# Designed miniproteins, single chains, continued (5): the designs that were tried, part 35

Each design is a single chain, and the fold is of that chain. pLDDT is the mean over its residues in the fold that is shown.

## One batch from the design tools (miniprotein)

Design m17188
Fold by ESMFold2-Fast:
Structure m17188 (fold): chain A 97 residues (1-97)
Amino acid sequence: EKIAELVKELDDPEIENLLTAAMFGNEAAREKLKEKYGLSEEELEEVLKIYDELMGLELKRAVYLGLYNTKKDEEFKKLAEEYEKKIEELKEEAIKK
């Protein structure tokens, strides 16, 4: 699956930067992603939706981990771990599509 191939490369800074720029409406970034992975417009929209959800989960994880580091409250650590699990589940589901 073309989407699964892109999801596996999310740890590549070039791909992460292209996805972020594409989310902000950069047409050159959108076209480069479509060319590199052979994506249709619909497949690119699906990828950007998955990436938006992943970024939201990563932000929540980072915030709760930051609160745990500052406040030493175990509830914040537990919340950070829950979002880490959700990130892994979302990546796994995206690969299965």
Scores: mean pLDDT 80

Design m17189
Fold by ESMFold2-Fast:
Structure m17189 (fold): chain A 67 residues (1-67)
Amino acid sequence: SEELERKARALAEAAYLGVTENEVIKRAVMADTGLSEEEVEELARLYEEDREKGIEFAKEKLLENGL
């Protein structure tokens, strides 16, 4: 869905920013989504390697966590 796509892009970007630049954002992502630190770091890594892979991973995690 369009909403899922939008959320996934936002999550991937927030994870990337949180891991690379701002620890407070990383913790906020974890709190808001229920993702572990490892999952947020993996999302950031995938997004850096390939934006589409990062977005797909974010979609999967959102669906798994009922978001």
Scores: mean pLDDT 86

Design m17190
Fold by ESMFold2-Fast:
Structure m17190 (fold): chain A 68 residues (1-68)
Amino acid sequence: SMEEELERALRERLETEGRLQDRLDELRADPSSTQEEIDAAVREMDRTSVEMTGRLDRLMDEVDRSRS
């Protein structure tokens, strides 16, 4: 069902955001990390956040329409 897809997408978002944040924190804590690596991780997190937010918005719209 679309509701199950929405629940999966929400879990995927939380897991992915958590993993990307952990990676960014690791890079910031590692004195051997370059600013370029940190900046790349921030950009990746931003891109992923936008993509996942767009997917969730579409799934929420479909769930709402199916209930109407």
Scores: mean pLDDT 81

Design m17191
Fold by ESMFold2-Fast:
Structure m17191 (fold): chain A 76 residues (1-76)
Amino acid sequence: GAPSLGSLTLTLERDPAVGESSNLTVTGTNTGSSDVTIDEVEAYDASGRLLVQASSEPFVVPAGSTVTRVIPVVAQ
């Protein structure tokens, strides 16, 4: 999930067509006093269709920290 206090920014390397590979860059900023684990991220297109779902390799955003992770994804 998203950090409970702070921001989550998702950037897709390109606008992928269905079945195309892309890189999803996830930047989590945790302004809280406790560590937060980001487990899963999903992106939807303007029509509400699931565009990409990052296969969740969980990563920790420590309290007061920013973590950036690049996750390879395939458009759905």
Scores: mean pLDDT 69

Design m17192
Fold by ESMFold2-Fast:
Structure m17192 (fold): chain A 88 residues (1-88)
Amino acid sequence: DDKRKQLTDFLMKVLNIPRSKAEKLVSLMSQDEIDAILDMYEEDKEFTEKAVKKVFGPVLEQEEVTKLDVGIAVGMLMIAYAVHKTLP
């Protein structure tokens, strides 16, 4: 709903992709994955933008993107964020 629309707009801006492609990516995400990315963005916008570009860039180069591909990407993003928060 509103969170899905917010994430769609964020992905369009950060990844420089059309709305239809961003909407497809968000449709493959669970509510928990959407909430996690939005929470990261609110806490550290610069880190989240860089991490999303790095993690989702390769996913966007695939001919067909699956729910598993997106899940792995979100998992990598969450691990990167956890590490970022624990480093001095």
Scores: mean pLDDT 83

Design m17193
Fold by ESMFold2-Fast:
Structure m17193 (fold): chain A 99 residues (1-99)
Amino acid sequence: MTLEELFQHYRKTDPEVAALLLEAETILGIMRILVGLGLPVPEKLVDEVIEIAERLAELGHPELAVRVLEEAAREAEAAGDEKAAERLRRKAEEIRRRA
């Protein structure tokens, strides 16, 4: 499932999870636009994605949190920001190990 498909799934059963997935998709969309323009990904967007992922994990959805972080890491890597990509992948690994 894509994050958009996951949003549609959860909107019926868990609106809080659905809202977090929509926020994640919005930030990932902004990151993709910035990458397409050859612009760096702001640290603020990386921090916001991590906060969303941690909240998803707290709500009992660590697999969704890991997926959001992995998708953000791919966008950071595409932007040439290896440090941000490593930070995002490390957070995904931490959440996966706690699950």
Scores: mean pLDDT 84

Design m17194
Fold by ESMFold2-Fast:
Order: C-alpha cells, then structure tokens, then sequence
Structure m17194 (fold): chain A 60 residues (1-60)
C-alpha cells in the first residue's frame, strides 16, 4: 500500500548511516515494484515484511 511506501521513505529519511540507507533503499525499490502488482493479501503481507525488515535495519 502507499502508506507502507511512505513509512519506508520516512525510515530512510531518519537514517544517518549511509550503508544502512543503501540497504533500506533496496527494500524501498523492491516494495515499489511489488506495489505495481495487482492488489492481493499476499502482496500486503510481503509489503508488511519489507517494512518490518526496514525497522530492524534502522535499529542497527
């Protein structure tokens, strides 16, 4: 969903470590491609997992 993409961008914006930002940007790119697919429960679960991964990376 667009909300998850916005949250991912916010996580990137608050991340100061360039290496962590690069990994987060890869997650965002993957999520953006997934967001172009037809809406499904599987897609929303995948986007939620991407968000969870980004939150974990931002804590390192």
Amino acid sequence: SSQILQTLQQIINRTQDPAVRTELEKILSSAEELSKEEPSVEKEVALALDLAAAEELSRL
Scores: mean pLDDT 79

Design m17195
Fold by ESMFold2-Fast:
Structure m17195 (fold): chain A 70 residues (1-70)
Amino acid sequence: MDADLEAMARRSLEYYAELAKQGKLSVEELEKVGRDAIAMARALGASEATIARIEAYRRELIEEVRRELE
């Protein structure tokens, strides 16, 4: 279960990060998508370890997008 939730969140974040790099989504919208993914994983009972890994990946992708846009 946790691995499936992590994989789902990672794929969603990757998709929206690519849209943000293309200028089709703002960094603020990407941050909201990341927060919503964390909230959903938490609501579905993901462990603290799984939430921490999703949050780390969210930070990594947002930082990568910021570097691409600057």
Scores: mean pLDDT 81

Design m17196
Fold by ESMFold2-Fast:
Structure m17196 (fold): chain A 80 residues (1-80)
Amino acid sequence: SFIDELLSKTDIENAKKVLEKYGITEDTPDDATLFDDLGLDGGQASNFMNEFKTATGVSIPYSFLNNHIGKLAKAVFKAL
């Protein structure tokens, strides 16, 4: 899965820092979206994706941002 690949290849602390910068935490609901639940606009969501790729070397699939961002956050924070 994308999460398994991320956790095996990425510095988990770098992933956590980017998530925290954008208000994404272990308490973020599994069904949360960047736009509606976190209040990020399209430019902020794009900046998040670019910073995450720069910090971790891994690109988040766009489909993941709409339905699975909370699952990603829980996996990253649990691995720390």
Scores: mean pLDDT 72

Design m17197
Fold by ESMFold2-Fast:
Structure m17197 (fold): chain A 96 residues (1-96)
Amino acid sequence: MSVEEIIRQDAETVRGMLRDFGERRPELRELFEEAIEKIDEFLETLTVEKAREALEKIEEVRRKLLADPTASWIELARMLSIQSTVYLSLRMLEKL
């Protein structure tokens, strides 16, 4: 399996997780939709710059969840998993 195939598969997984969060938290839907748009832009281009933009938006969403007193540790752990996956994709692209 190519590195590009791994990156695409991981990004699709992240996209699905972000969609699930948006459905469970309609009050934060716009933030999750913005994060999904950045993942979609990354998937279209597979560039380091678009991966950085996606990571920055995911970090913004995670910061807002950390400030939300209703956010569970499970939700925060899921966001950390999403952030780590995108970060790994960024690092793999930098080495290509």
Scores: mean pLDDT 82

Design m17198
Fold by ESMFold2-Fast:
Parts: C-alpha cells; sequence; structure tokens
Structure m17198 (fold): chain A 113 residues (1-113)
C-alpha cells in the first residue's frame, strides 16, 4: 500500500538520522514515538507484542543505570527492525496511526541535527 511504502521510507530516514544525532533527549523522544508505532502495528500480533514488551523492559532496565546515546541508538534500530517485520500484516488504520508516530520520531531527530 501507499501507507506501507511511506512508513518504510520514514523508517529509512529515521535510521539514517539516528546514526548522526548525539542529543540524548532527542534520541529518547524518537525511541518513545517508535515504540508507540510498534505497539500500534503489533497490537494484533503475538510475536510483535512480545518484541514490544522486551524493548520496553530493556529501556526500563537501562534507564535505572543511566541510558547512554549508544544504548538509545541500539534500541531505536531494534524498534525499526521490529516495525519492518510486523508492518506487512498491519491494517490500513494501524499503518496510518503508526506512520503518524514514525513522523513524530523523524521530526524530533531532524530538529536535533
Amino acid sequence: SALQAELLATLDRVRELTEKVTDLEALKKALDHLLEALRVVARDDLEGQVDYGVLLLRRAVLNTVGLTVEDLKKLILEAIDALREYLPRASEEQLKEALAHAKKALAVLEAAL
């Protein structure tokens, strides 16, 4: 679908900018938006819900010891990979909602360049 293609293009740009951004607050906000996109795309997929839960737990654990820029970049890339995996099975309404969250992640990273 056109929404699927736009979401994939948005995730490619998020991946590119994640490598360039060093602002910890911007990376945290981008991760939050990508995790919301993943929650939406995966909500009817058991494996996707497990992947979402694992990422939430890992973020929570790392936050207790101090999140680094490297930790956030790794979590962002893993969230993008999970989104790509479950995205083909998502409904058009899920894709539309997930795209809105992915665009918020992109906007945060663009502002931090």
Scores: mean pLDDT 90

Design m17199
Fold by ESMFold2-Fast:
Structure m17199 (fold): chain A 75 residues (1-75)
Amino acid sequence: MEPNQLYTMRVTVDGRRLEVDFVTADEENGELWSEAARLMGPDTVLELVSVEDNATPEQRERAIRSLRELVELLR
């Protein structure tokens, strides 16, 4: 996986839809995504929306916030 790419994913859980961003080869993004994946149940639907190169620091910060929101939603 190439570093510093911005992935936008759509996650549907229990009829709720959340768009989450993920920055590749970023430790905090990877840890949060791993935690979210661990909490996902069989009815979770994942859809890739977009991939962009050269994620900005601001996009990385927003990705971390969206992933934290996803983890809280799944708890």
Scores: mean pLDDT 79

Design m17200
Fold by ESMFold2-Fast:
Structure m17200 (fold): chain A 75 residues (1-75)
Amino acid sequence: EKREKIKEELKERLKESIDKAAEYIVELLTSGEIKEDELAELVQEVIQEEKLSDEEVDELRLKVLELMEEKFNKK
């Protein structure tokens, strides 16, 4: 139910850009609506289903880390 909605939203954001997908992942992580482990599982499923390259996966991870740093450590 909620997992499928998150998964579909992630796919939609990825079709727009990796940046949009990363923003959505960070929003979910900071909202606490889903456990980090469950979110990681859903992200991995989306990566597999959308057939992202290793480079695209690395870009997504880097962007998530950058956005998390900005949100919690912004000066």
Scores: mean pLDDT 78

Design m17201
Fold by ESMFold2-Fast:
Structure m17201 (fold): chain A 122 residues (1-122)
Amino acid sequence: SLVARFVRADGNTTLRELLAEIEEKVREAHAVGPVLVAIMGDERSAPLAETVAALARKRLGERFGAQVETFVASNVDEAKELATRAARRAKELGASLVFVGVGMSPEMFDAAEKAVREEVAK
């Protein structure tokens, strides 16, 4: 069955700490097969989400074969839809999902995590 892992970066999370946590989750997921890293931000955090994605692609792509995709959600409903889409894409790839929230509100992150868990359970 598909496994999903979650990482949340808030205003106090350093880029080093975030990348280290993503690498740990990717290493755990890679032990059982391919990995999709889905990085989601909001309109304000989108530039940081793209920076995190570029660094994750460089660091984890060669070492773990990890695929990295970015998503931008402006509200809770978009966060749910895009998170569901990320989980479906992981299923299509036969990959485990590492879902990363960057600069998202707790409400948006919690909604995205719930949507991923519901899709993975199908």
Scores: mean pLDDT 86

Design m17202
Fold by ESMFold2-Fast:
Structure m17202 (fold): chain A 94 residues (1-94)
Amino acid sequence: NVDQLRQNAQQQHDSATQSYVQVGTMYGRPQIYIDRMQQMRSSSPVNQRGRFSGMSGQMRRDSRSSTPDVSSINDQTSRDFRDASDYWGQLNDG
């Protein structure tokens, strides 16, 4: 159901975006994370799926050198970006 996928994609995207900003705040660099998020939003929609998937991988790698709290949020954010990427991909394919 395309309508359900659309709603789920928007929900996961918003959740992932909020988690990403929270991680930036915990690293003490919220502005850099906000700027990166805004840059992604201004990019061509065709590239968004790949960008979210790529960020998922980078967040997992960064979590290995982070404090336990930041690591936990990075793992969750990584999954949220992966889910958002999957829903967005299905929406574009469907």
Scores: mean pLDDT 53

Design m17203
Fold by ESMFold2-Fast:
Structure m17203 (fold): chain A 70 residues (1-70)
Amino acid sequence: APIEAERVPAEEANARYGELEPGEIRVVRLPDGRTLLVAMFEDYAVVATTADPAAADRVRQLLERELAAQ
């Protein structure tokens, strides 16, 4: 399944998904069965959504590597 991803300002991500510190990843199961991932960087967040649990795991690993590379 395709992965939908966007970058949003950190303040916008905190307003939409609740308080997240830089370096945190939040994983949310949506009512429609999709997985939402929010990764907080210093100035922005990456929000990714996918219906594929295996893709969600891969996205989480990629976001954790990107956070470590900051």
Scores: mean pLDDT 80

Design m17204
Fold by ESMFold2-Fast:
Structure m17204 (fold): chain A 67 residues (1-67)
Amino acid sequence: SYLELAEEIAKEFGVSVIAAILAIVYIFDLGKSAEEAAEEVLKLAPLYGLDLTDEEALALAKAVIER
């Protein structure tokens, strides 16, 4: 499931499960690129109280694409 995938990626990259779920949705459901998914996760991060760098968001999005 997306939740299990999100938990695995979040653990590997030291990021929030919420951030991983957002990246998964933007990439797999909405067909966004890694760069587009990273940008959208960064835009939504403040709404979920998440602290992410641009580099962390892009690395997360690329990891999702590679799965």
Scores: mean pLDDT 81

Design m17205
Fold by ESMFold2-Fast:
Structure m17205 (fold): chain A 78 residues (1-78)
Amino acid sequence: TEAVLAEVLDLLAGLAEAREAGDEERAAALIDRLVELARRLPREVQEALLEGARAEAAAHPDDAFARELAARLAAALA
């Protein structure tokens, strides 16, 4: 639904802010919520989200949260 997609986009923005602030606790909580909501998205949107997360992890190999999000989405959406 549009509401779930809007919430996912808001969570992605919040995750970027938490990462810039070094707020590891908030970043982890936002990743948990993103993974939960991703399971409720249509398959096409799930595939796009996973592809985007993997691309970001590849672009920023030293970013533990980018790698964690990509790994958790891959596990949840398989």
Scores: mean pLDDT 79

Design m17206
Fold by ESMFold2-Fast:
Structure m17206 (fold): chain A 75 residues (1-75)
Amino acid sequence: SVRDLVMDLLDKYKASEETKKKAEEVLDAIENGAPSEELQKLMMETIKAMEEEGMPINVIFTLMALFAEAQFERM
C-alpha cells in the first residue's frame, strides 16, 4: 500500500516517531477527504519536520509524490 511505502521510506531515513505520526495524519486526512486547506497545513508540517531532521530534499519530494498517489487511490 502507499501507507507501507511511506512508512518504509521514513524508516530507511531514520525519521523520528513524531515525523512518522505526522505522515500518518496526512494519509488519514487524505483517506477521510479532509478540506484542501487542512491537508496543505498537515503536509507543510510534515515537510518542516523532515527539514528539521536534515532529510535530503529528494526524499521529501518522494514523500510528496507518495501523498499525491494516495490522493488518486482515494478517487
Scores: mean pLDDT 84

Design m17207
Fold by ESMFold2-Fast:
Structure m17207 (fold): chain A 83 residues (1-83)
Amino acid sequence: MSEEELEREVAAAMIRIQLSVAKLANPALAELLDRAAEALEELIRQGRVEEAMELARRLMAAVDAGDEEAARETVERALELAA
């Protein structure tokens, strides 16, 4: 495994853990957070690790604030970038 491959795997694992914890705290958002996980994982596969980490940070901030609209906007942005 290259250093870059290891960095991507670590970033993907960190995002999966963060989103799993968020789903436990916010079960009503589980479907949205699952879509986010798929989009962010795809961005990491594309080598867009910094963008994926920033989107994950924004998503977590929106979820923690109870801002469902901001959370949805962040997920939709991630899906657009992953496409």
Scores: mean pLDDT 81

Design m17208
Fold by ESMFold2-Fast:
Structure m17208 (fold): chain A 94 residues (1-94)
Amino acid sequence: SREKIESLAKGVEGFSKDKELAERLLNAKTVEELREALEEYFKIQEESLEKMAEKIKETANEEEQKKIDEGLEEEKERLKESLEKILKEWEESL
């Protein structure tokens, strides 16, 4: 939906400071253009999550590290599902 894309664009601008990527999301005219922009944004989010997990694991014991790794994998799966859902909803709205 348009509102979801606008929310994501604000997130991109706020989080990555990448105004060009935010504009690419807002101005995408094809599913392929939107996919490329979303894949770049979600990759930035995945890398940020991985970096955060690594930092937290530095002070974590083995049991805590296992839970952090499990949580990270679950979040990565949710991001992939979210990406495909956004693309499907956007395509259906054309």
Scores: mean pLDDT 79

Design m17209
Fold by ESMFold2-Fast:
Structure m17209 (fold): chain A 81 residues (1-81)
Amino acid sequence: SSVEELTTIFVEKLKLSPDLAYKLANALVNGTSIPDDPNLPFEHRIEIEVRMGVRDIMLALGYPEEEALKKVISDLKKSLS
């Protein structure tokens, strides 16, 4: 699932705890609020908020959720590699 793929990226690339990574992945996939956590650096928070904005714009333009999430995951992999 997109949640599982994003959780793995956040654990491996951002070195977040599995619990925080899973909460963040769920927030991004479902368009809910990003958790306010001191272990999430400001730069990573902004990157994720930008990708959430891309998801929301794609959904508003009528793109399927699966396509919007694929774009977000691809962009995060590029930014965090």
Scores: mean pLDDT 81

Design m17210
Fold by ESMFold2-Fast:
Structure m17210 (fold): chain A 100 residues (1-100)
Amino acid sequence: LEALLATVTPVAGVGLTDPATGRRVILSIAKTATPETVEAARGLLAALTPDTLVLAHLIDDDEPAEVSIEVRDGRVEVRATGATPEELAAWAARAAAHLA
C-alpha cells in the first residue's frame, strides 16, 4: 500500500493540482487498514490515470476545487467540488465496481 501511494501520490495529504481547473487529488488511507480496505484502495488507484478526473468536496464554491479519496474500514468516500451530478455519479459507479 505504501508503495502504491508513493507511485500515485508521492506527497500524501497535499496532492496533485490540475492547472486547468485548480482541482487537487488528496488520498487518505487509515493506518490500520484491513485487507478489504487495501483492495478497495488498490482498485481505485489502478483506475486513476493522468487523464482521469477524481472528484473531491469543498463547501465554498469560491475556493479552489479539490479531489479527495478516503478509504476506511472497507469503505471508499469520494467527494467532489466543481463537478456535475453526472460526473459524480460516474465516479461513484466506478468506485462501486471496484468494491464488488
Scores: mean pLDDT 41

Design m17211
Fold by ESMFold2-Fast:
Structure m17211 (fold): chain A 92 residues (1-92)
Amino acid sequence: KDLQNLKNKLGEAQNLLKKALELADKDIVEAQKLASEATDLLAEASKLDPRAREALGLASSAYTMLSTGPDMLPLAKEKLREAIKLVDSIIS
């Protein structure tokens, strides 16, 4: 159950991060909201697996950059991509 719960949280967080990346150029406010939701799931996952803590850090950085506005958008997108790759490596 614990391993399946971890994988479910990581998978949901990854989907939210992917949606945030897709929306970042079209709707920065919605992208910010999705990144925030992903950080909440990654914070829960980090209690179960310390590797999720690094993904949390990347997602949190992306959220902060999106909150700053369009000037940080290219860096925010890179942090989202890094977080997605790291979560994928944990799930795989």
Scores: mean pLDDT 85

Design m17212
Fold by ESMFold2-Fast:
Structure m17212 (fold): chain A 79 residues (1-79)
Amino acid sequence: SVAERLREAALAAARAGDVVLANGFYELSKLIPTIEDEEVRERVERLALEAVRAYEAGDLASATRHAQEALALIREHFE
């Protein structure tokens, strides 16, 4: 699942010392399953997977931007 992949990425980021990304991935892994709106969930999952792919490619800047965009979308949905 996307949540499992995010949890794995969070652990990898934590081990590497990328605390901001580790926290972002972990929060996304907890929040994505709570999204009942399928369209919003699919958009958040796409952004989260883009963040993980960027992180795996060593692009920390893109990973951070995508993770922040995904978290912002979740915050807007629950406001």
Scores: mean pLDDT 87

Design m17213
Fold by ESMFold2-Fast:
Structure m17213 (fold): chain A 54 residues (1-54)
Amino acid sequence: SKKGIEEARRLIKKSLSDGYSKDEAIDLTEESLKKMGYKVPRSTLIKLADEVEK
């Protein structure tokens, strides 16, 4: 969902700013989204993390 993707982007940015690695940020974001009831594919999370690193 659009809301799930927006939350994913927010969580990835936060995790990376907190000093987590890209892989850790993806894992933490995936678990947080599951707890919130969002279904976002891991491939989308990887793409978002790549975009945030630029």
Scores: mean pLDDT 82

Design m17214
Fold by ESMFold2-Fast:
Structure m17214 (fold): chain A 65 residues (1-65)
Amino acid sequence: SLDDVQAQIDALRAEIARLTEEAERRLAATTDPEERTRIARDYVAQVQALQDQIDALEAQLKALE
């Protein structure tokens, strides 16, 4: 349903927010350039995967209008 799709989008956005907080916390805990690059790379990859899911669900939501 429309509400189920919206709830799923909201959950994915909450997961991105959680990943952002975790990445910021991890970056604050290290000054090692290699570790910082690793944290940033992992964060970008995870957020991109979640954003792709959001984009697909938003397209589905639009089709239900």
Scores: mean pLDDT 88

Design m17215
Fold by ESMFold2-Fast:
Structure m17215 (fold): chain A 83 residues (1-83)
Amino acid sequence: MLEEIKKILDELTAATDPAEIQRLTQKLFEKITELAQTGSIDDLEELLAELKAARARASPVAKPYLDQLINYVEGVIALKKHK
């Protein structure tokens, strides 16, 4: 799972076409949602680190999409830690 997410993140950070960025973001969201349901807190924290690293390398066009994914993962981690 995480290896697949890393590969898509590399594609997203290189993408400049808005349609491709949207397609990759949707694919990432699907895999992140799956990991959020089945993964441990450690898995989600590793994912969060990868998303933040990708955001630092991403084009300005892609950064808002990565911010949405980062916020989602941070929210899931907070909920899992509270329970």
Scores: mean pLDDT 81

Design m17216
Fold by ESMFold2-Fast:
Structure m17216 (fold): chain A 100 residues (1-100)
Amino acid sequence: IEEKIEELLKKIEELKEEIDRLMEELARALAAGDEERVRELAERLEEKLKELEELVKELEELRKKSENEEIREKAEKKIKEARQLIEAARELLERARAAL
């Protein structure tokens, strides 16, 4: 279980970095009024968010099964970070879609 949690933590971290980059690019496209790029980036961001949501669900289930307190705490922090990012990204997507 601990090994699988560490693997998920790594995958979530990598996906968070991709989402952060996409959010930055989407915000710039919005500021520039580039509707075509906004549409493309919004679609890519939505796909990455779905992937992150699935990984977070899997991590949450594995966290509950782990008896290692240090690993559970690490997983809990990563879940909170990921959920905050998902919320921020969802708000940005709503703004992007409203601008189209």
Scores: mean pLDDT 85

Design m17217
Fold by ESMFold2-Fast:
Structure m17217 (fold): chain A 97 residues (1-97)
Amino acid sequence: GLSLREQTELLIRRIRALAEEYVATGDRAVGDALIALMKGVIEQFRAEGAPEEKIEKLEELRERAEAAIRAGDADALREIVEEFIELVREITRELEE
């Protein structure tokens, strides 16, 4: 199987690609897939023993992304997704230390 780092990097690429596709198309199914991947990342980090404070921050970002999708706010979604990715990379680094 893939390492946590390799799995995380693949998930980051998929999240970014889905966010870009949603911004370009407004397709609800793409938005739903993005939120599902964000939830999957959160559950993986919970299983790997990530600190609860950081899990809570990821959940807040996922909720904000879902709200931005409902509002059709592409600019807000881009900012939220990048903040989510930065936190994901931070947690992955800490779990590997």
Scores: mean pLDDT 86

Design m17218
Fold by ESMFold2-Fast:
Structure m17218 (fold): chain A 86 residues (1-86)
Amino acid sequence: MTAEEHLRRAIELLEKALKEDDLDMVKYYIRQALVHVRRALRLDPSKAEELQRAIDYLEQALKETDLNKVKELIRKALEHVRRALA
């Protein structure tokens, strides 16, 4: 998979997370998305600024217990992943 393919997969997983009402399922999708974002970063270090911000927001989301705050952090991470893909 290319860096771009990993980022597209991360976007799909994060969009699935936003549609979930179960916090455990949301965090499951965040963990899967983080694997793809980290792989994209290793394949294309030129995207490090945007992808590190996305990773930081997703790691913060995994520490949150409020579903609405988790989803807000996912939306912020998605902005940075989309910028890296552009």
Scores: mean pLDDT 90

Design m17219
Fold by ESMFold2-Fast:
Structure m17219 (fold): chain A 107 residues (1-107)
Amino acid sequence: SMEELKKRIKELVDKLVETFKKIAEAYKNGNLEEAQKLFDEAVELRNEIYKLIDELESVDPEKAQKIKKALDEGFKKMLEALQNGNYDEMVKTAEELKKKIDEILEE
């Protein structure tokens, strides 16, 4: 159902934000192995969100397109922040992505 898809997308985006917070903590503490493992988990979560977006496309193609664009742009900005060692900006971008996706889903 539409409500189940919305709930599941929100849950995975919440996990994604929490994972990026843990990535930031791992890098700040010099735990590079843990940071890499958590990053792989973030990629897995993104791929799972893409699958739900594909399901949403059959019900609400406009919302699906908006969420996909937000997720793609958000991940790009988070990776740029990570490359610059700006871990706080990376987390802020993840939280802004969550807010944007929540707003799209509630339209």
Scores: mean pLDDT 90

Design m17220
Fold by ESMFold2-Fast:
Structure m17220 (fold): chain A 75 residues (1-75)
Amino acid sequence: MKEKDIELLKEAKEIIEKNKDNPDEALSEVQKLAVEKKPSEETKKVLQEALAKVAKGDIEGALKILEEAIKKLEE
Protein backbone atom coordinates (compact mmCIF):
# COMPACT_ATOMS: atom_id res chain seq x y z
CA MET A 1 0.00 0.00 0.00
CA LYS A 2 2.62 2.57 1.09
CA GLU A 3 4.97 1.82 -1.86
CA LYS A 4 2.06 2.16 -4.30
CA ASP A 5 1.19 5.61 -2.92
CA ILE A 6 4.85 6.75 -3.03
CA GLU A 7 5.13 5.62 -6.67
CA LEU A 8 1.90 7.43 -7.57
CA LEU A 9 3.08 10.69 -5.96
CA LYS A 10 6.44 10.46 -7.77
CA GLU A 11 4.66 9.86 -11.09
CA ALA A 12 2.33 12.82 -10.43
CA LYS A 13 5.37 15.02 -9.70
CA GLU A 14 7.03 13.96 -12.99
CA ILE A 15 3.81 14.64 -14.94
CA ILE A 16 3.50 18.14 -13.44
CA GLU A 17 7.19 18.95 -14.07
CA LYS A 18 6.98 17.66 -17.68
CA ASN A 19 3.78 19.64 -18.34
CA LYS A 20 4.60 22.85 -16.42
CA ASP A 21 3.85 24.88 -19.59
CA ASN A 22 0.54 23.04 -20.14
CA PRO A 23 -1.35 22.84 -16.81
CA ASP A 24 -4.50 21.39 -18.45
CA GLU A 25 -2.48 18.38 -19.65
CA ALA A 26 -0.89 17.99 -16.19
CA LEU A 27 -4.35 18.05 -14.57
CA SER A 28 -5.76 15.49 -17.02
CA GLU A 29 -2.82 13.07 -16.73
CA VAL A 30 -2.65 13.17 -12.91
CA GLN A 31 -6.44 12.68 -12.66
CA LYS A 32 -6.22 9.62 -14.95
CA LEU A 33 -3.34 8.26 -12.85
CA ALA A 34 -5.35 8.66 -9.62
CA VAL A 35 -8.39 6.87 -11.11
CA GLU A 36 -6.22 3.97 -12.33
CA LYS A 37 -4.08 3.54 -9.18
CA LYS A 38 -6.87 4.16 -6.60
CA PRO A 39 -4.60 5.62 -3.88
CA SER A 40 -5.35 5.85 -0.16
CA GLU A 41 -7.72 8.61 1.01
CA GLU A 42 -4.76 10.58 2.40
CA THR A 43 -2.82 10.37 -0.88
CA LYS A 44 -5.96 11.28 -2.87
CA LYS A 45 -6.33 14.46 -0.76
CA VAL A 46 -2.66 15.33 -1.37
CA LEU A 47 -3.17 14.90 -5.13
CA GLN A 48 -6.31 17.07 -5.05
CA GLU A 49 -4.44 19.84 -3.17
CA ALA A 50 -1.53 19.66 -5.65
CA LEU A 51 -3.93 19.76 -8.62
CA ALA A 52 -5.67 22.82 -7.12
CA LYS A 53 -2.26 24.55 -7.08
CA VAL A 54 -1.60 23.54 -10.71
CA ALA A 55 -5.03 24.91 -11.71
CA LYS A 56 -4.04 28.28 -10.16
CA GLY A 57 -0.69 28.28 -12.01
CA ASP A 58 1.26 27.59 -8.79
CA ILE A 59 3.47 24.80 -10.12
CA GLU A 60 6.11 25.27 -7.40
CA GLY A 61 3.42 25.02 -4.71
CA ALA A 62 2.07 21.81 -6.28
CA LEU A 63 5.57 20.25 -6.42
CA LYS A 64 6.21 21.23 -2.79
CA ILE A 65 2.99 19.50 -1.66
CA LEU A 66 4.00 16.31 -3.50
CA GLU A 67 7.61 16.36 -2.19
CA GLU A 68 6.42 16.78 1.42
CA ALA A 69 3.96 13.89 1.03
CA ILE A 70 6.65 11.62 -0.48
CA LYS A 71 9.05 12.40 2.41
CA LYS A 72 6.35 11.68 4.98
CA LEU A 73 5.53 8.29 3.40
CA GLU A 74 9.23 7.32 3.03
CA GLU A 75 9.83 7.88 6.77
Scores: mean pLDDT 80

Design m17221
Fold by ESMFold2-Fast:
Structure m17221 (fold): chain A 71 residues (1-71)
Amino acid sequence: SLEELLAIVDRVAERRGLAPSDRTHLRRQVERLHELVKAGVDPETIDRRLALLAEVGGFSPEEVARMRELL
């Protein structure tokens, strides 16, 4: 669910000590990715975008795998 996705974002943002504006930006990127999945964008494109988001956001491989399950 989107709520569970955003909970992962909030946990990572807290762990990294991100500013509120950076947390908000990261949450918006995840919400956009969730909307792309709902719009039927191909899995390969979703996986590439998630990988880029993970690199920028500092998500672990386990967090990325969980986010993909929730998308």
Scores: mean pLDDT 84

